# Designed miniproteins, single chains, part 87

Each design is a single chain, and the fold is of that chain. pLDDT is the mean over its residues in the fold that is shown.

## One batch from the design tools (miniprotein)

Design m3017
Fold by ESMFold2-Fast:
Structure m3017 (fold): chain A 99 residues (1-99)
Amino acid sequence: SDLEAAAKFYSSQLGRPVTAEEIRERVEELIKKAEEKYKDAPEKEKEEKLKELKKEVELQIKLAALVQRKDYEGVIELLEEAGEDVEEARKELEEYKAG
């Protein structure tokens, strides 16, 4: 259901219908383009680049799903796990809870 939640989030952001299938197709297209871009790279480098791309795509979909569900604590936790500085985001969440 993360793809469905992400699709609802992107529908709101873009002001048009976005389906879970459209997101899946765009993910497959991004991976295909990366495979083509790194086709002449050493095998280990290609594998690492594809692994990083897949992690980034999964992170973005999960992040969109959490925002759609209004799980702002989950958003901050996920960003913190990804190594982002969340101090400002935590302050915004406290203000949101106070309002």
Scores: mean pLDDT 78

Design m3018
Fold by ESMFold2-Fast:
Structure m3018 (fold): chain A 90 residues (1-90)
Amino acid sequence: MISQRELDLAVALLSVAVFIAVLDKVPDEDHQAFADEIRALADRVAAIPGAPPEAAAHLRQAADAVAAGDKAAAREHLRAAADALAAALA
């Protein structure tokens, strides 16, 4: 049966996948709000016992990139966070 930690990590991974899917559609006026949502996820990931610390770090870097309007850097950091979360679930 799935553990609470595995469920929390899986929900985080799905959230990152959603962020990647919508990133290119986020208008400039919403960059700060979108960055704040990514930071909130980073804080939630950091609170999961045994979560890879690089996942939260990449989410914070993605949020900073979004706030700066750098969607290419944000995408790379979101992908790195997804890879770290996926590895933790394997």
Scores: mean pLDDT 88

Design m3019
Fold by ESMFold2-Fast:
Structure m3019 (fold): chain A 87 residues (1-87)
Amino acid sequence: ARPLLEIIGPSGEIEEIQGELSGNRSRFHFRRYESGLYGFRISGLSGPPRQLLINGQPIIFSRDEENGMYFSRYLEEGEEIEIEIIE
């Protein structure tokens, strides 16, 4: 399956972004225009995630039994974000 990122904004808005696959890596790229705490859910991974990188920095995340990932992060207005997942 193709990896999917679900973004839950500080106002409760939900947006879905499909990721790019390259071997054991999945990538998502986006920008947000509202500052606040965002929730993130990642699904459709082929195997268990080993590492989550946000703008090249390792981040702690929660996993489910279906290789899904969950995390939250505060974002500034206009911040450009690249998420990479290593399986």
Scores: mean pLDDT 81

Design m3020
Fold by ESMFold2-Fast:
Structure m3020 (fold): chain A 65 residues (1-65)
Amino acid sequence: MEEKREKIASIVGQAAENLGLDAEKVAKAVREHYDDLEAVRKILREAGLPDYAVEEVVKQIEEIL
């Protein structure tokens, strides 16, 4: 599942970077929990992503899983 993990980390990192957040920190946390959508939502919200961006990212992850 390494390819899916890296794709998910890339999507999350890009979303965080687009919002001026710490993309590397967010991507690392999500990479460790990439198959747990609730954990991903929590990580993204705690990092400061707005609700709309969190839901868009989660939908993209769900399509990859």
Scores: mean pLDDT 79

Design m3021
Fold by ESMFold2-Fast:
Structure m3021 (fold): chain A 82 residues (1-82)
Amino acid sequence: MLKFSIINGRPLIDARNASIDQIVNAFSNSDKIILVQDRDTAARIADSNPDYTILIVSSSAYANQLQAALLAQGKQVINLTS
């Protein structure tokens, strides 16, 4: 399940309980995505990356699988989980 909140006027999405397919389908219209493991990292990078959708993910392993799926859709992905 995806949980939505706002950081600096932009969506911050908690994806820790979502499947890869759920995220891929939910963000089909998002061209640029950043993967983080916690809210503090999301807050720190948000202002420097206004064009990016920020997702909180459960682990580096999950982030690597999600990154591969998003790159296959032609998205730009920054992975900050490792």
Scores: mean pLDDT 79

Design m3022
Fold by ESMFold2-Fast:
Structure m3022 (fold): chain A 75 residues (1-75)
Amino acid sequence: SSEDRKKAILLTVLSILRAALYFEYQTETDPERKAQLQTLISQVDSLFDDFDDMSVQQMEDKVNQIMDQYNALVA
């Protein structure tokens, strides 16, 4: 369905974001930032777990929220 295709695209975006967060986590030496990155990784993992129970809009909103938090950390 059209919704299945949109969810597949969002999963791809989420996978890229997860890879970026893990890279930052592995190279981060500041314990406060490392804890914030760990929280974001946990939020990403929760989205993967909840994927089948979420609407496209709910998933998009959560992905955008995590992206905003990530951008704030790396600014």
Scores: mean pLDDT 85

Design m3023
Fold by ESMFold2-Fast:
Structure m3023 (fold): chain A 103 residues (1-103)
Amino acid sequence: ELDLSRVPELRRHILLLNLLLAMGLPLPEEVRRQLELLRELAERATRDAPEKDRQAFEMALLGGDEDLRALLATLPEDSPLRAFVRLLLTGRREDLERLEALL
């Protein structure tokens, strides 16, 4: 199960963690599992998103919390991607439940 309390921290390190995985470098099993669960949610949340919104999301991940918050203002309220971005910022159960309801 996804450790919600760690989601904002994992998101802040997501580029480094994905780079380490791509290079075949070892990660702790628990970190790898959490990243896999987060990746699965990302795939589901972006599946039906317009290409423009997917690109905006990818660019916001290269920035920080402020870029992700700015992205929230541009995404539709009923968007699974918006719900996922909110979850990445908060790590709250209520935000996961909202995302799951939209998937």
Scores: mean pLDDT 78

Design m3024
Fold by ESMFold2-Fast:
Structure m3024 (fold): chain A 98 residues (1-98)
Amino acid sequence: GARSAAILEKLKRRLERVKELVKELEEYVKNPKKEDVPKVIGLVLDVIGDVLDAKLLLEKLRADPEATAEDLAEAEELLKELEELEKEARELFKKFLK
């Protein structure tokens, strides 16, 4: 339905945004500078926020009686990818501080 399609599109946009944030984190890790700590913290918090928003979108999809099992499975896979990228962002932050 239109609601499930809109939620899936939002989840896909969050995934693309988080991929870009993680790539930006990787660049800071290549040449770590103490002056960049506030920027790196901000990037990690943005990733965490986007994953939390994705969890809320999945709950909205689960509450939609018109959502198909296929829509739910796609949304759960998108959230799983987002959660793996959040783990990667946290590990990149640890590496940046070393």
Scores: mean pLDDT 90

Design m3025
Fold by ESMFold2-Fast:
Structure m3025 (fold): chain A 85 residues (1-85)
Amino acid sequence: VEIPKLSEEELEELEARARELALKVPGVDEELARLFGEAVRNIAEALNAGDLEKAEELTRLVNEGMRRLLAGDLEGARRLFEEAV
């Protein structure tokens, strides 16, 4: 079974949805939400390219960034999301 690749429109929708979710976290500004959205999009683009190693590494960075966000470490979260972009 061939897993269909996400279209450009689906990638944009995923990025927008991730940004909206990040903005619901107290203290998250528009820049931090944008970085989170871009990082999530980069994971999806790596999966589209079949680069599972890159997708796994980007997912690890984003997961740690989310843990920092939930702990109130906005600066730590920003650095991790910047590494995933």
Scores: mean pLDDT 81

Design m3026
Fold by ESMFold2-Fast:
Structure m3026 (fold): chain A 86 residues (1-86)
Amino acid sequence: VAGKKVIVFGAGGRKGAQAAMELLAAGATVVTLLDINEEALAAMTRVFAPLGVKGIVGDAASEEARAAARAAAPDADLVVDASPKS
């Protein structure tokens, strides 16, 4: 995943936060974070602020929110879904 641009769904949760950190450690660029929890998302975007990540508030289980996150980062190579199972 080194050099890949990644969108992370469920980024405000424990698993999403760990996934984002592991992707960065592997050399990926995390470009967009999606989570329904606005406060948790704000905390994550603050942690990754030096890297210029974008936060989108939306339900990762929603097809519309997932499509909006992808549309906001059309140059993304990968999508990682770390949201809780529905």
Scores: mean pLDDT 73

Design m3027
Fold by ESMFold2-Fast:
Structure m3027 (fold): chain A 71 residues (1-71)
Amino acid sequence: ELVAPSDILESYEKLSDTEYKLTFKKLPLSLDVRGPGIRVVEVKVEGNTVTITLSRPGEFTILVDGKEVLR
């Protein structure tokens, strides 16, 4: 679920339990994923779109430039 409006994050799409697509108005300086036992195993960047693949399904949060945008 999208936690807060972001002037950077344009849209979010869940592709699978381990794959998420984030479209930005402008690419962030940092992108972090936090969750117990969850790691980012692949990052694909195309223009302003970032697709992340996680090591396992579960609860996690995404931080953009140090701010939580997704839970």
Scores: mean pLDDT 72

Design m3028
Fold by ESMFold2-Fast:
Structure m3028 (fold): chain A 88 residues (1-88)
Amino acid sequence: SAETLAYVDAIFAEARKLIATLPEEQQKAIQPHFDAIEAAVRAAAATGSLREALLTLRDEALRVHEADPETGGILTNILFQAVNKVDS
């Protein structure tokens, strides 16, 4: 729905602002994983419910954490902060 897409837009816009505050080397390490997560979540949001988009966000973040716990931890923190900011 339009509301789901707007919510997803707001989360990733806030997350991008947070990523921009990180050291350059962390931004470079995070960027490809962040872009992949955003693409998957936006695809889910376009065809599904808000719940499905949020489950996709969770599952993609967990995938990064399993492959690279340090990068996954940073991404999880950024996404958590972004969601909290949008919801406040």
Scores: mean pLDDT 84

Design m3029
Fold by ESMFold2-Fast:
Structure m3029 (fold): chain A 80 residues (1-80)
Amino acid sequence: SAEEKIEKLADKLLEAAKNNSKEEEIRKLAEELFKEMEKAGFTPEQKAEFLRKLLIKLSEEVSEENFEKVQKILAEILEK
């Protein structure tokens, strides 16, 4: 399902951030995540709630530096 694909991409993004992956790989995963959310017809409110939950998970599992990096990338992609 689209929801399963979105959750899998979020998990991959979290894992990449935890393992100090390159910014380009994190950006690629984030772009695919947003693309799949758009295909699934997510409203701005649904996207915001999903990202809020993702950022909470990131804050628990990654360094402050990696958290800031991912947050910046997500913000850049959201600003179309």
Scores: mean pLDDT 82

Design m3030
Fold by ESMFold2-Fast:
Structure m3030 (fold): chain A 112 residues (1-112)
Amino acid sequence: GVEAGRRGAEEGAAGAARGAEEAARVAQETGSGRDAEAAGRAGEAAGKEGTGDGGVAAAAGGNAAAASGDARAAEAAGRAGLAAVKGGSTGHDAAAGGAAGAGATAQAGAPL
């Protein structure tokens, strides 16, 4: 019960960090060291902040996407994470949503 919920929140934070790392990796592959460093720092900062199980995850996803240099993708990633928090009852869902959005953006590029 309770321990499962706490572990879900921790997994959520890890998911957001994973999204930030993916964004940084793609930015580095394109030769943008500044963007890669910024994405990594955003993920680390969100993890250390540790405020709210879903909010931190959503912020990390959004920040990672922003660091990758695409503002639309950053907004989409942040909104997806926040929507998961509002619709879901666990931080794990929020972090997965935010991280997936950031990672997809970094890898595939913005739809337009």
Scores: mean pLDDT 47

Design m3031
Fold by ESMFold2-Fast:
Structure m3031 (fold): chain A 88 residues (1-88)
Amino acid sequence: SLSEEEKQQIIELLRKAQDYLRQGNYKEAAEELRKAAEIAEKAGDTELAKDLYLLAERLEELAKSGKPEELDTEVLLVSISVFLSVLK
């Protein structure tokens, strides 16, 4: 399970990912999500880690496509907001 310190670290990384997404910086957003996933994995929260890794992979695919759409960004922002609500 996540300690309060680990939760706050993940929350900060998720907020950075949201900021990068709003700027269209999909690669940087994915890097922040992978860092958050690694913290969750090391803490033994394998379900959260898996979900965050999948979200990072989705962002990496969008970065490679060169065609990120506004709708893709909105879906990803909502997904991160769900994780933020669970971690509080």
Scores: mean pLDDT 82

Design m3032
Fold by ESMFold2-Fast:
Structure m3032 (fold): chain A 78 residues (1-78)
Amino acid sequence: NSIIQNLQNALRDLQAELAATTDPARQARIQQSIDAIQLGIQVIQQQIQNNTLTNDIINRIMALVGRRDIQALRDMLN
């Protein structure tokens, strides 16, 4: 799935950026983005497994990932 591949590529790039940064505030922001992407991937995988993945759900997940809305992403896993 190209969406999962794009998220995995973004995750790899953010992990590299995290390793290269020494600013604690920037590290915290990058880590929040990493956490959001990891949760987004999990939600997409769960929707695929349940055969419930739609474009509307994909768009919602991407919006939540972009906002780093960890709680809303976790709520989608339950």
Scores: mean pLDDT 86

Design m3033
Fold by ESMFold2-Fast:
Structure m3033 (fold): chain A 73 residues (1-73)
Amino acid sequence: MGSLSPEEQVRLTKERMIELAKQGLISKENAIIGVVRSGYLAGATEVLDEMVEEVAKEVGASKEEVEKAVKRA
C-alpha cells in the first residue's frame, strides 16, 4: 500500500519515535522498541542495526538500555 519502500517506512517510524521521545511522550526504550517492530513488520531487518543506533544517539540511550529494549521488542 502506497509507494513507500520497507526501508522508507522504517526511516519515517524512526523520525517519529525520536520526535515523540524528545517531546517526553514516550520513553527512550519505547522509541527503540517502536523502530525494531517497524523493521520486522516492513521486512527491512538489514537496516535495523543502524536505525537503532541512530535512535539511541538521539535519545541518549546507553548500550545496555538498547540491548534491553531490543529484547523487549
Scores: mean pLDDT 80

Design m3034
Fold by ESMFold2-Fast:
Order: sequence, then structure tokens, then C-alpha cells
Structure m3034 (fold): chain A 80 residues (1-80)
Amino acid sequence: MMEELAERVRRRLSEVPGLPEIVVDSVRQAVLAAPDLEAALRNVRAVLENAVKEGVLSREQGERALRAVEEAVREVEEER
């Protein structure tokens, strides 16, 4: 299931303008390393918050990316 979530996350993140590939890959790896959907969201929030703090993402880009991941998680939960 984490592989399916990681693919959906990658697809949704591709819709966020100006999101660097390194951030997309970091988010994907955070999802794959998670034991469950709640841990995946917590790990992704940490990755995105760090990217905003380091100036890799704007705050707006970070919020849009988090929203995209939350939507992907909801889709996966609704299909099960």
C-alpha cells in the first residue's frame, strides 16, 4: 500500500507549480518509510516544514504540497 500511496503522492505533487524534484523524492521516500498512513502524513509534514525553513520552498508551496499529500492519503483510505 505504501507504494500505491507514494505513486499517488508523486502524481499530485507534479501539479504543484515550482516544486523541486528533490522535494518530491524526499516526500516519496518519507511515505515509503512509514509504517502507516498517519506516520506517512507526520513524516511528510516534517519534510515539507524543513524545506520551507531552509528556503527550498515558499510557505505557500509547502502548504500546497501538504494538501496534495493529504488528498492522496484520503483517496487511498476511501478505496479500502
Scores: mean pLDDT 81

Design m3035
Fold by ESMFold2-Fast:
Structure m3035 (fold): chain A 70 residues (1-70)
Amino acid sequence: SMLVKVMRSSREAVRMLREGASRDEVIELLVKSGLSRKTAERIADHIVRTGEPLVPMSLVKAAVAQLEAS
């Protein structure tokens, strides 16, 4: 499901950022997982700004809704 893919990719994005990956590399990972570029940018920016190890479920739900609306 898209929800599972978003959660898995978001956890990998956090790991990549901690290992020194760029914001653009993280966005590309999220886009390859099935997210729109806009949604991928929102998730990447959230992780960078908050430093959260996991993407909140509310943001994941918003990402799924955005993909379904597109």
Scores: mean pLDDT 71

Design m3036
Fold by ESMFold2-Fast:
Structure m3036 (fold): chain A 67 residues (1-67)
Amino acid sequence: DDIVAGVFAVAVATERAVAGENLLKEEGSVNDDKVVLYSIEDGVLKKTTVTRTPDGAKIEVEDIEDK
């Protein structure tokens, strides 16, 4: 269980690092088993969802085309 918790925390930290200075908003926390990161890259809003699973973590990235 500590290994699964560690994988989720590392996944969240990695996605934060990838977003870097382009991170606009973060919703949720590692205690909520789900963290959503909003970032902008080349004028496109990206939504990255990190969800804790029994196998570790699931990372889902969506391009939000807000017009």
Scores: mean pLDDT 73

Design m3037
Fold by ESMFold2-Fast:
Order: C-alpha cells, then sequence, then structure tokens
Structure m3037 (fold): chain A 68 residues (1-68)
C-alpha cells in the first residue's frame, strides 16, 4: 500500500469512523497515540510516511472499516 493509497482510503471513510479509530488507538498507550498523531500530521503535510506512521495509518483504516 502506497502513501497515496492510504490518503485515498482515509478520504473515502466517514470522518466519525476515522475519529473513533484514532481514539481507540490512542487509548492503547503513549506510543500508539504518538504514532497516530504523526500519521495524521503526514496526511496534512503531504510528506512520505515512515514505517511506523504507515502501520498506524493502516490500523486506523482497518478499525474505521470495522465501524462502518
Amino acid sequence: MTDEDIREEIENLPRDAIDTAIQRLSAKGRESALAVLRAMQNLVGNKPFTEDEMKAAKEIIKIAKEIV
């Protein structure tokens, strides 16, 4: 999955589902919260994702799809 694929998946999911996924991942602990925050900053900044940021973004997409 490319950076562009991740951006398109997030844009196509309902915002409420994305917000719920972010909250669930952040509740797992400080490291999860930081990875989620960095992934979201990269969505705004149009920069390539690191491996940790891609992992966080994929997990957000997975949880959001389960909510929808």
Scores: mean pLDDT 72

Design m3038
Fold by ESMFold2-Fast:
Structure m3038 (fold): chain A 87 residues (1-87)
Amino acid sequence: MEERLEELKEKLKELLGIPEEASLEEILEKAKEILGEARREGFSPELAERLGELSRRYRRESKSPSDVILTDILVLEMAILVLEEKK
């Protein structure tokens, strides 16, 4: 799980052109901004379905509502999906 978090962090840094030294906290903040903006603009039906699938998949794997690592992974994957849809 931590390995997946690191992989997604690096991918999002590349997509956004963020410096290599950016912290996980800064990357998560950017991911939340991207999701907030996309939510305000409205998701396409296809994007909404893919985001819903991701959310359902991670909810099934999380046996605790407060699993921070799974929540962070979900946020990063959703932001990457939004960025790839827009490009």
Scores: mean pLDDT 74

Design m3039
Fold by ESMFold2-Fast:
Structure m3039 (fold): chain A 60 residues (1-60)
Amino acid sequence: SMADLVAALNKKYNLGLSEDEIKAVAARAEALQLSETQLEGLLEGNKDASKDIILSSFGV
């Protein structure tokens, strides 16, 4: 699922997202019709950003 991918990327890049934030990002990614490759690229591009910047990038 998209939520499983976000959870895996959260662990891989040490993003610090909570379970609720993971679900919110996953739901937003699905609403935006992002591919898995696009989602990974967005999270990798923001891996050194603060959690608040990552969340705001998804409108969360």
Scores: mean pLDDT 82

Design m3040
Fold by ESMFold2-Fast:
Structure m3040 (fold): chain A 87 residues (1-87)
Amino acid sequence: KAVELAIKAAEYAAAAIFYDSQGKKDLAKKYEEKSKEYYKKARELSPLAAEAGKLFVQAFQAYKAGDTAKAEELAKQGLELLEKALA
């Protein structure tokens, strides 16, 4: 439940970043607001799942910046927190 919400929040955050990079400010803002709402719900159920989602978004940002090594490291950290939240 919390993990699903955190993943959804990360998906919306990634979409917001993508649309912002394309100059679609209205869509970027809409998805950013959805991401914040889902992160809030995830935090109420599991702070670890919420933090994992945030790391996945940061991994996507690093990938977009061309730092694939950093993106992989951040994604791995997110997966570790996600596994801990499920334990």
Scores: mean pLDDT 74

Design m3041
Fold by ESMFold2-Fast:
Structure m3041 (fold): chain A 98 residues (1-98)
Amino acid sequence: SRNKAAKELLEAMLEMFNSPSVEERREIWSKLSEEQKEVAKEIAKIQKEFAKENGEASADEEEELELAEKLFEKLKNTLKLDEETQKLFEELIEKEKK
């Protein structure tokens, strides 16, 4: 199912964030299924459309957080993710915040 592919993709992305080397991250990406890669393309398309509609965030940290929250809501609504997949997506966003 699409939710399963999205969940497995997000789990792989979390594993990549924990990987110290670029080579290890590339290896994880190369092992993704065609279905998982299609979900990644769909996410990228939504991000691109969101940036076109809302513009790029300024250097202001508060504006960046607000745009990130709006993007997450658009992804959640467009992809129709289940609760478990949404939690993985939230973990990934939190890791990007450092």
Scores: mean pLDDT 66

Design m3042
Fold by ESMFold2-Fast:
Structure m3042 (fold): chain A 75 residues (1-75)
Amino acid sequence: SAKEGTIEGLERALEAVKRAKSLEEAIREIRELIQAEKDPHVRSGLGAGLLGVEEAKSLEEAIEALERGLKYAKK
């Protein structure tokens, strides 16, 4: 479903941020995940995660933003 795909995309984006050593690395990894993803709903979730990371000033802020997005999406 669209909701399930969006949640999966956001979860994959969050895991990319948690693995990254910098915001630039997180952005690069999420962009690569978007390019490799064929499911449009998962791509939408990854894209929402990317926007959250691009607006963040630190990896901690990016993680918090994506966790808030996931809590909202799961409602």
Scores: mean pLDDT 87

Design m3043
Fold by ESMFold2-Fast:
Structure m3043 (fold): chain A 82 residues (1-82)
Amino acid sequence: VVEEFAKKVKEAKTDEEYEKIVEEAKKYVESIKDEEERKKLLKELLTTMQSIVIEKKLKDPSLTAEEREDLAAMRAALEAAK
């Protein structure tokens, strides 16, 4: 499941597409009956997908220094959330 959403995020080209994939993942997690498993999977999915988005954006050579710093801070926050 996490692998499927990770693949979709890697293939997404816009922030809007990434947001839709995140919403789809949340809907999938909502279908899980065990509340603890649901929370764990939601955190894992969101963290994994956001990490991929940030890494993909960091590869863009047209980023400003400010945008690169913001992305690096977000990556650090996601690593801390694991």
Scores: mean pLDDT 74

Design m3044
Fold by ESMFold2-Fast:
Formats: structure tokens, sequence, C-alpha cells
Structure m3044 (fold): chain A 87 residues (1-87)
């Protein structure tokens, strides 16, 4: 289910954010995650999905810009795995 996917990806993103030193990036990712949860509570799955994707994309872009390619690849692979398991 999307709810299970959102929950598991949120746990993954929060774990990765502990390694992020840029407070502005951390705050923005958290804001996007919170918006995804707010929309899901309203039954707005499409909007929730867009905000979750924005959170993932922002963190991946940040890691790539920092040269942390292995962490970015691991994050993307784990998101894709959670997506397969949540069907």
Amino acid sequence: SFEDFLRKVTELLLEELKKVEDEAVKKRVLELINKAHEYLKQGKIEEASKYLLAAITLLLTYLDKQGKYELANELLERVNEIGRESK
C-alpha cells in the first residue's frame, strides 16, 4: 500500500538525515515529508506521492552534490526495494 511505502521511506529518509550537516537541506526534506503525511491523512494519495518524491529527489541531489555517490545509490536502491515490497 502507499501508506506502508510512505511509512518505510520516511523511516529511511529520517535515518539518512542524521548524516546531513546542512540544516537548511534537513529542514526542507522534513517539511516535504510532513506535507506528504498531511496529504495522506486527507486521502490525497497523488499529492502525498508528489511531496514524498520531492523529499527523495532533494536528498539524492544533495548527496550527489556532496560527492556521496555510494550513499545516494544506496538510498535510491532501498527506496526502490521498499516500493517493490509495498505492492
Scores: mean pLDDT 86

Design m3045
Fold by ESMFold2-Fast:
Structure m3045 (fold): chain A 69 residues (1-69)
Amino acid sequence: MEELYEKTKKLLEEAIKLFEKANDQEGVRLARQMLEAAERAHKEGRVDLLEMIYSEAEKLLKQAKEKAK
């Protein structure tokens, strides 16, 4: 659980930085919302939800990298 949360947090933090660099305010908002959802899932012990958020975070990071050039 903890390891998955830590990986998810790092992916989303990277996505936020890339979206900020690209001046994509909507991307930053979405990444921050996912980070909040991951924090809630972690606190509630919802491994299933955290796994789904991790998958979405990977997709969002890929999108952020494309927007950042």
Scores: mean pLDDT 83

Design m3046
Fold by ESMFold2-Fast:
Formats: C-alpha cells, sequence, structure tokens
Structure m3046 (fold): chain A 84 residues (1-84)
C-alpha cells in the first residue's frame, strides 16, 4: 500500500540522516525532511504526500520533546500515528 511504501521510504531516509550522526544516534526533523526529499526527487506527487505526513509527525514529536532531536524509532512511531 502507499502507507507501507511511505513508511519504508521514511525509514531509509532516517537511516541515511543518522549515518551522518553515528555518535549521537539522533537527528532533527529538518535533517529527516531533507533526506526524504532526496529519496523522492523523481516522484514529486509522492514527495508532497511524504512532506505533509513527516511535517505532522515532527509536530507531534516536538510537542512531546521540544529539544528537537529524535531516534529513528521515535520518527517511525510518530509517522505511523499520523498514517493511522
Amino acid sequence: SMKEELLRIIERAAEKALSKHPEEGKITGSELLDEVLKELKDDPELARKALDIVTEAIKLLIERNPDGLFTKEEFIEAVREVLS
């Protein structure tokens, strides 16, 4: 499904962003958004949908922890919440 495809793309994007911060194990929402857009550079319609979903997930995460640094697992959980 589109939801499962988006989850896999976002998970890959989070892994790529985290590979740049191996000591911290955490990334910002902006770093995740940048990698999601790179993954979807050839699919602007899916990129728009992913942007909307990831932005809502970031909003939920910031309300819970305003320091703005999150693990891959925290991002995937928030994205699943937005998609449900």
Scores: mean pLDDT 83

Design m3047
Fold by ESMFold2-Fast:
Structure m3047 (fold): chain A 60 residues (1-60)
Amino acid sequence: SKPDAKTLELLSTLDIPEGVKEFLSTLTFEDLTKLNEELLRMLGFDDEVIEKILAAIKAA
Protein backbone atom coordinates (compact mmCIF):
# COMPACT_ATOMS: atom_id res chain seq x y z
CA SER A 1 0.00 0.00 0.00
CA LYS A 2 1.03 3.64 -0.49
CA PRO A 3 2.63 5.26 2.59
CA ASP A 4 0.25 7.42 4.64
CA ALA A 5 1.19 11.14 4.27
CA LYS A 6 0.62 11.81 8.01
CA THR A 7 2.87 8.84 8.92
CA LEU A 8 5.65 10.12 6.63
CA GLU A 9 5.36 13.66 8.08
CA LEU A 10 5.64 12.32 11.67
CA LEU A 11 8.58 10.04 10.79
CA SER A 12 10.47 12.90 9.04
CA THR A 13 10.71 14.68 12.46
CA LEU A 14 12.15 11.63 14.28
CA ASP A 15 15.85 10.95 14.92
CA ILE A 16 15.58 7.15 14.71
CA PRO A 17 17.30 4.51 12.52
CA GLU A 18 16.29 4.50 8.83
CA GLY A 19 15.28 0.79 8.97
CA VAL A 20 12.80 1.59 11.78
CA LYS A 21 11.41 4.50 9.71
CA GLU A 22 11.01 2.19 6.67
CA PHE A 23 9.01 -0.32 8.74
CA LEU A 24 6.79 2.35 10.37
CA SER A 25 6.17 4.01 6.97
CA THR A 26 4.14 0.87 6.03
CA LEU A 27 1.62 1.78 8.79
CA THR A 28 -1.24 4.29 8.58
CA PHE A 29 -1.27 7.16 11.09
CA GLU A 30 -4.26 5.44 12.78
CA ASP A 31 -2.17 2.25 13.19
CA LEU A 32 0.70 4.31 14.64
CA THR A 33 -1.62 5.79 17.31
CA LYS A 34 -2.48 2.20 18.39
CA LEU A 35 1.18 1.35 19.06
CA ASN A 36 2.21 0.90 22.68
CA GLU A 37 5.50 0.21 24.51
CA GLU A 38 4.89 -3.57 24.79
CA LEU A 39 4.16 -4.01 21.06
CA LEU A 40 7.21 -1.93 20.04
CA ARG A 41 9.37 -3.99 22.44
CA MET A 42 8.03 -7.20 20.82
CA LEU A 43 9.16 -5.80 17.44
CA GLY A 44 12.72 -5.60 18.86
CA PHE A 45 13.08 -1.81 19.05
CA ASP A 46 15.43 -0.27 21.64
CA ASP A 47 13.92 1.62 24.61
CA GLU A 48 15.35 4.95 23.30
CA VAL A 49 13.68 4.41 19.90
CA ILE A 50 10.39 3.38 21.56
CA GLU A 51 10.39 6.52 23.74
CA LYS A 52 10.98 8.78 20.69
CA ILE A 53 8.19 7.10 18.68
CA LEU A 54 5.61 7.24 21.51
CA ALA A 55 6.47 10.87 22.37
CA ALA A 56 6.00 11.92 18.71
CA ILE A 57 2.65 10.09 18.46
CA LYS A 58 1.45 11.72 21.71
CA ALA A 59 2.48 15.18 20.40
CA ALA A 60 0.63 14.66 17.09
Scores: mean pLDDT 79

Design m3048
Fold by ESMFold2-Fast:
Structure m3048 (fold): chain A 98 residues (1-98)
Amino acid sequence: DPAKELLKKKARELLKQGKSEGDIISEVLTLGKQLGLSLAEVYEILAEVYEEEGRLDLAEMYREAAEALRAGDYERLLEIFADYVRRQLGLPPAQDLV
């Protein structure tokens, strides 16, 4: 798929340029929309690119997010992103806060 390959190339270039995760996702989502790709396809491409770059934490997060999105499970999608942010901030799981 030429659209998926173009998006993958863009994501790799942004990573090589040292762009932040937020800048990468913003630019990749914008281009993905212009190319007619679904959000799930964009997340699958990000998972592959982050896996290639050894960012296994982000690769797994985006892969699980794509699966949740394809299943229409928006509650699971939000839980995946919330857990990732919690781990990055060094916060305990929600169940340990009660």
Scores: mean pLDDT 82

Design m3049
Fold by ESMFold2-Fast:
Order: sequence, then C-alpha cells, then structure tokens
Structure m3049 (fold): chain A 104 residues (1-104)
Amino acid sequence: MEEELKKKKEEEAIKSMEKMIKSMSDDGIQSLIDDLAQQYGFSDEEKQAIFDKIKAGDEKTIREVAKLLIDYIKDMLVTAVANALVKRGKISEEEAQEWIEKVK
C-alpha cells in the first residue's frame, strides 16, 4: 500500500514537470537543457537532440527530462538549505557538507 502511494506521488511530480516543460518558452527550454547538461555532462549534439524532441512533442523525451529535472531540483534544494543554515550560523560549513552527503 505504501509503495502504491509513493508511485502515485512520483507520477504526479513527473506529470507536473512535464506540464511545466510544455508551457516553457524556447529560451526557457534552452536554459533548462543547458543547466541539465552542466549537471549530467550532455554533449552539444545531445543538447540539440533533446531540444528538437521537446519542440516536436516527444512524450518519452519530455518524461525523461522531467525525471532528470526532479533529481536536479532535489540536489539543488538540499545544497541551498545547507548553505542557508551556514549563513544563519546554525551549522558549520563542515557540518553542512556532512549533512548534504548523508541526505543524498
């Protein structure tokens, strides 16, 4: 039962990201692909192929990009929270790094 609820929550998150990607401007999509390319090491040819497929409405590619974006946002959010705690003097930079490694 808990596994079904987790799967439903993950599917809802993916569908929300797919809808967001489909509503983005060309500049927005390009910026998103550039950010993902820096994180995941896409080549210029792969970046162009992903952009072209998103613009063509390729549901499979949009879904895979949505999954990568969710993972990227999770990593960015964990790092941002840790940095905010350091800035506020709640934890040290060393404690923040240990927390990031533990949560990932």
Scores: mean pLDDT 77

Design m3050
Fold by ESMFold2-Fast:
Parts: structure tokens; C-alpha cells; sequence
Structure m3050 (fold): chain A 113 residues (1-113)
């Protein structure tokens, strides 16, 4: 089940930065798995990214840089989808997921401070 933009907005209102980033990753995964057009996948990723920026305008420069990096990594993956075989896409997704999870962990540690 792919949530509407309104449902995404309501969920993010209840979420921390790291929870919203995990939602962004889960949405990308579901949309890629469903064979959704890359442009639409990017639109969903961008919606979550913009809502995070809107909700947390006072986040530190360090956290902001990490959020921006996660967004760019996911957008770059989505843009590559038409150029990749299913096996190449799975490998690229696994590599992307590892990098994004490492960045989310860094933000989580910064939020404790």
C-alpha cells in the first residue's frame, strides 16, 4: 500500500528526523518494488525531504548536510533505474541502503546531543 501525499504529511508531523528518513527509505523501496516510474519515485522522496526541512528549519548544519546527502543518494538511485537490469538494480539498492542506513545512524547519534 502506497500512502497518499496527505497521509505522508500527517505521519511526518508525528516523526523525528530519523523516523522520517526511515519512512523515505521504506517509500523508495515500496515504489521501486512496485515498478513505479522513476519520476514519481523522485516526487515521493522529494515530498518527504521538503517536509523534513519544513518541520525542522532549525536543525544543525551537520544534520542538514546528512539529510541532504541521503536525499541526493536516493534521487540518484531512482534516476538510474531505467539503465539497470533487475539484478543490477537489486545490487545498487542494497549498496544504497547500506550507505543511507550509516548516515541515518550518524544523525541518530547527533540527535542524542
Amino acid sequence: EIPSFEEIEEEIKKMSITEALVLMVRLADKLIGAGVDPEEIINFIKKVYELIKEKYPDMSEEIKALVDEIYQILVDLAKRIPELSPEELRKAYEETLQKVNDLIEKIRELEKK
Scores: mean pLDDT 83

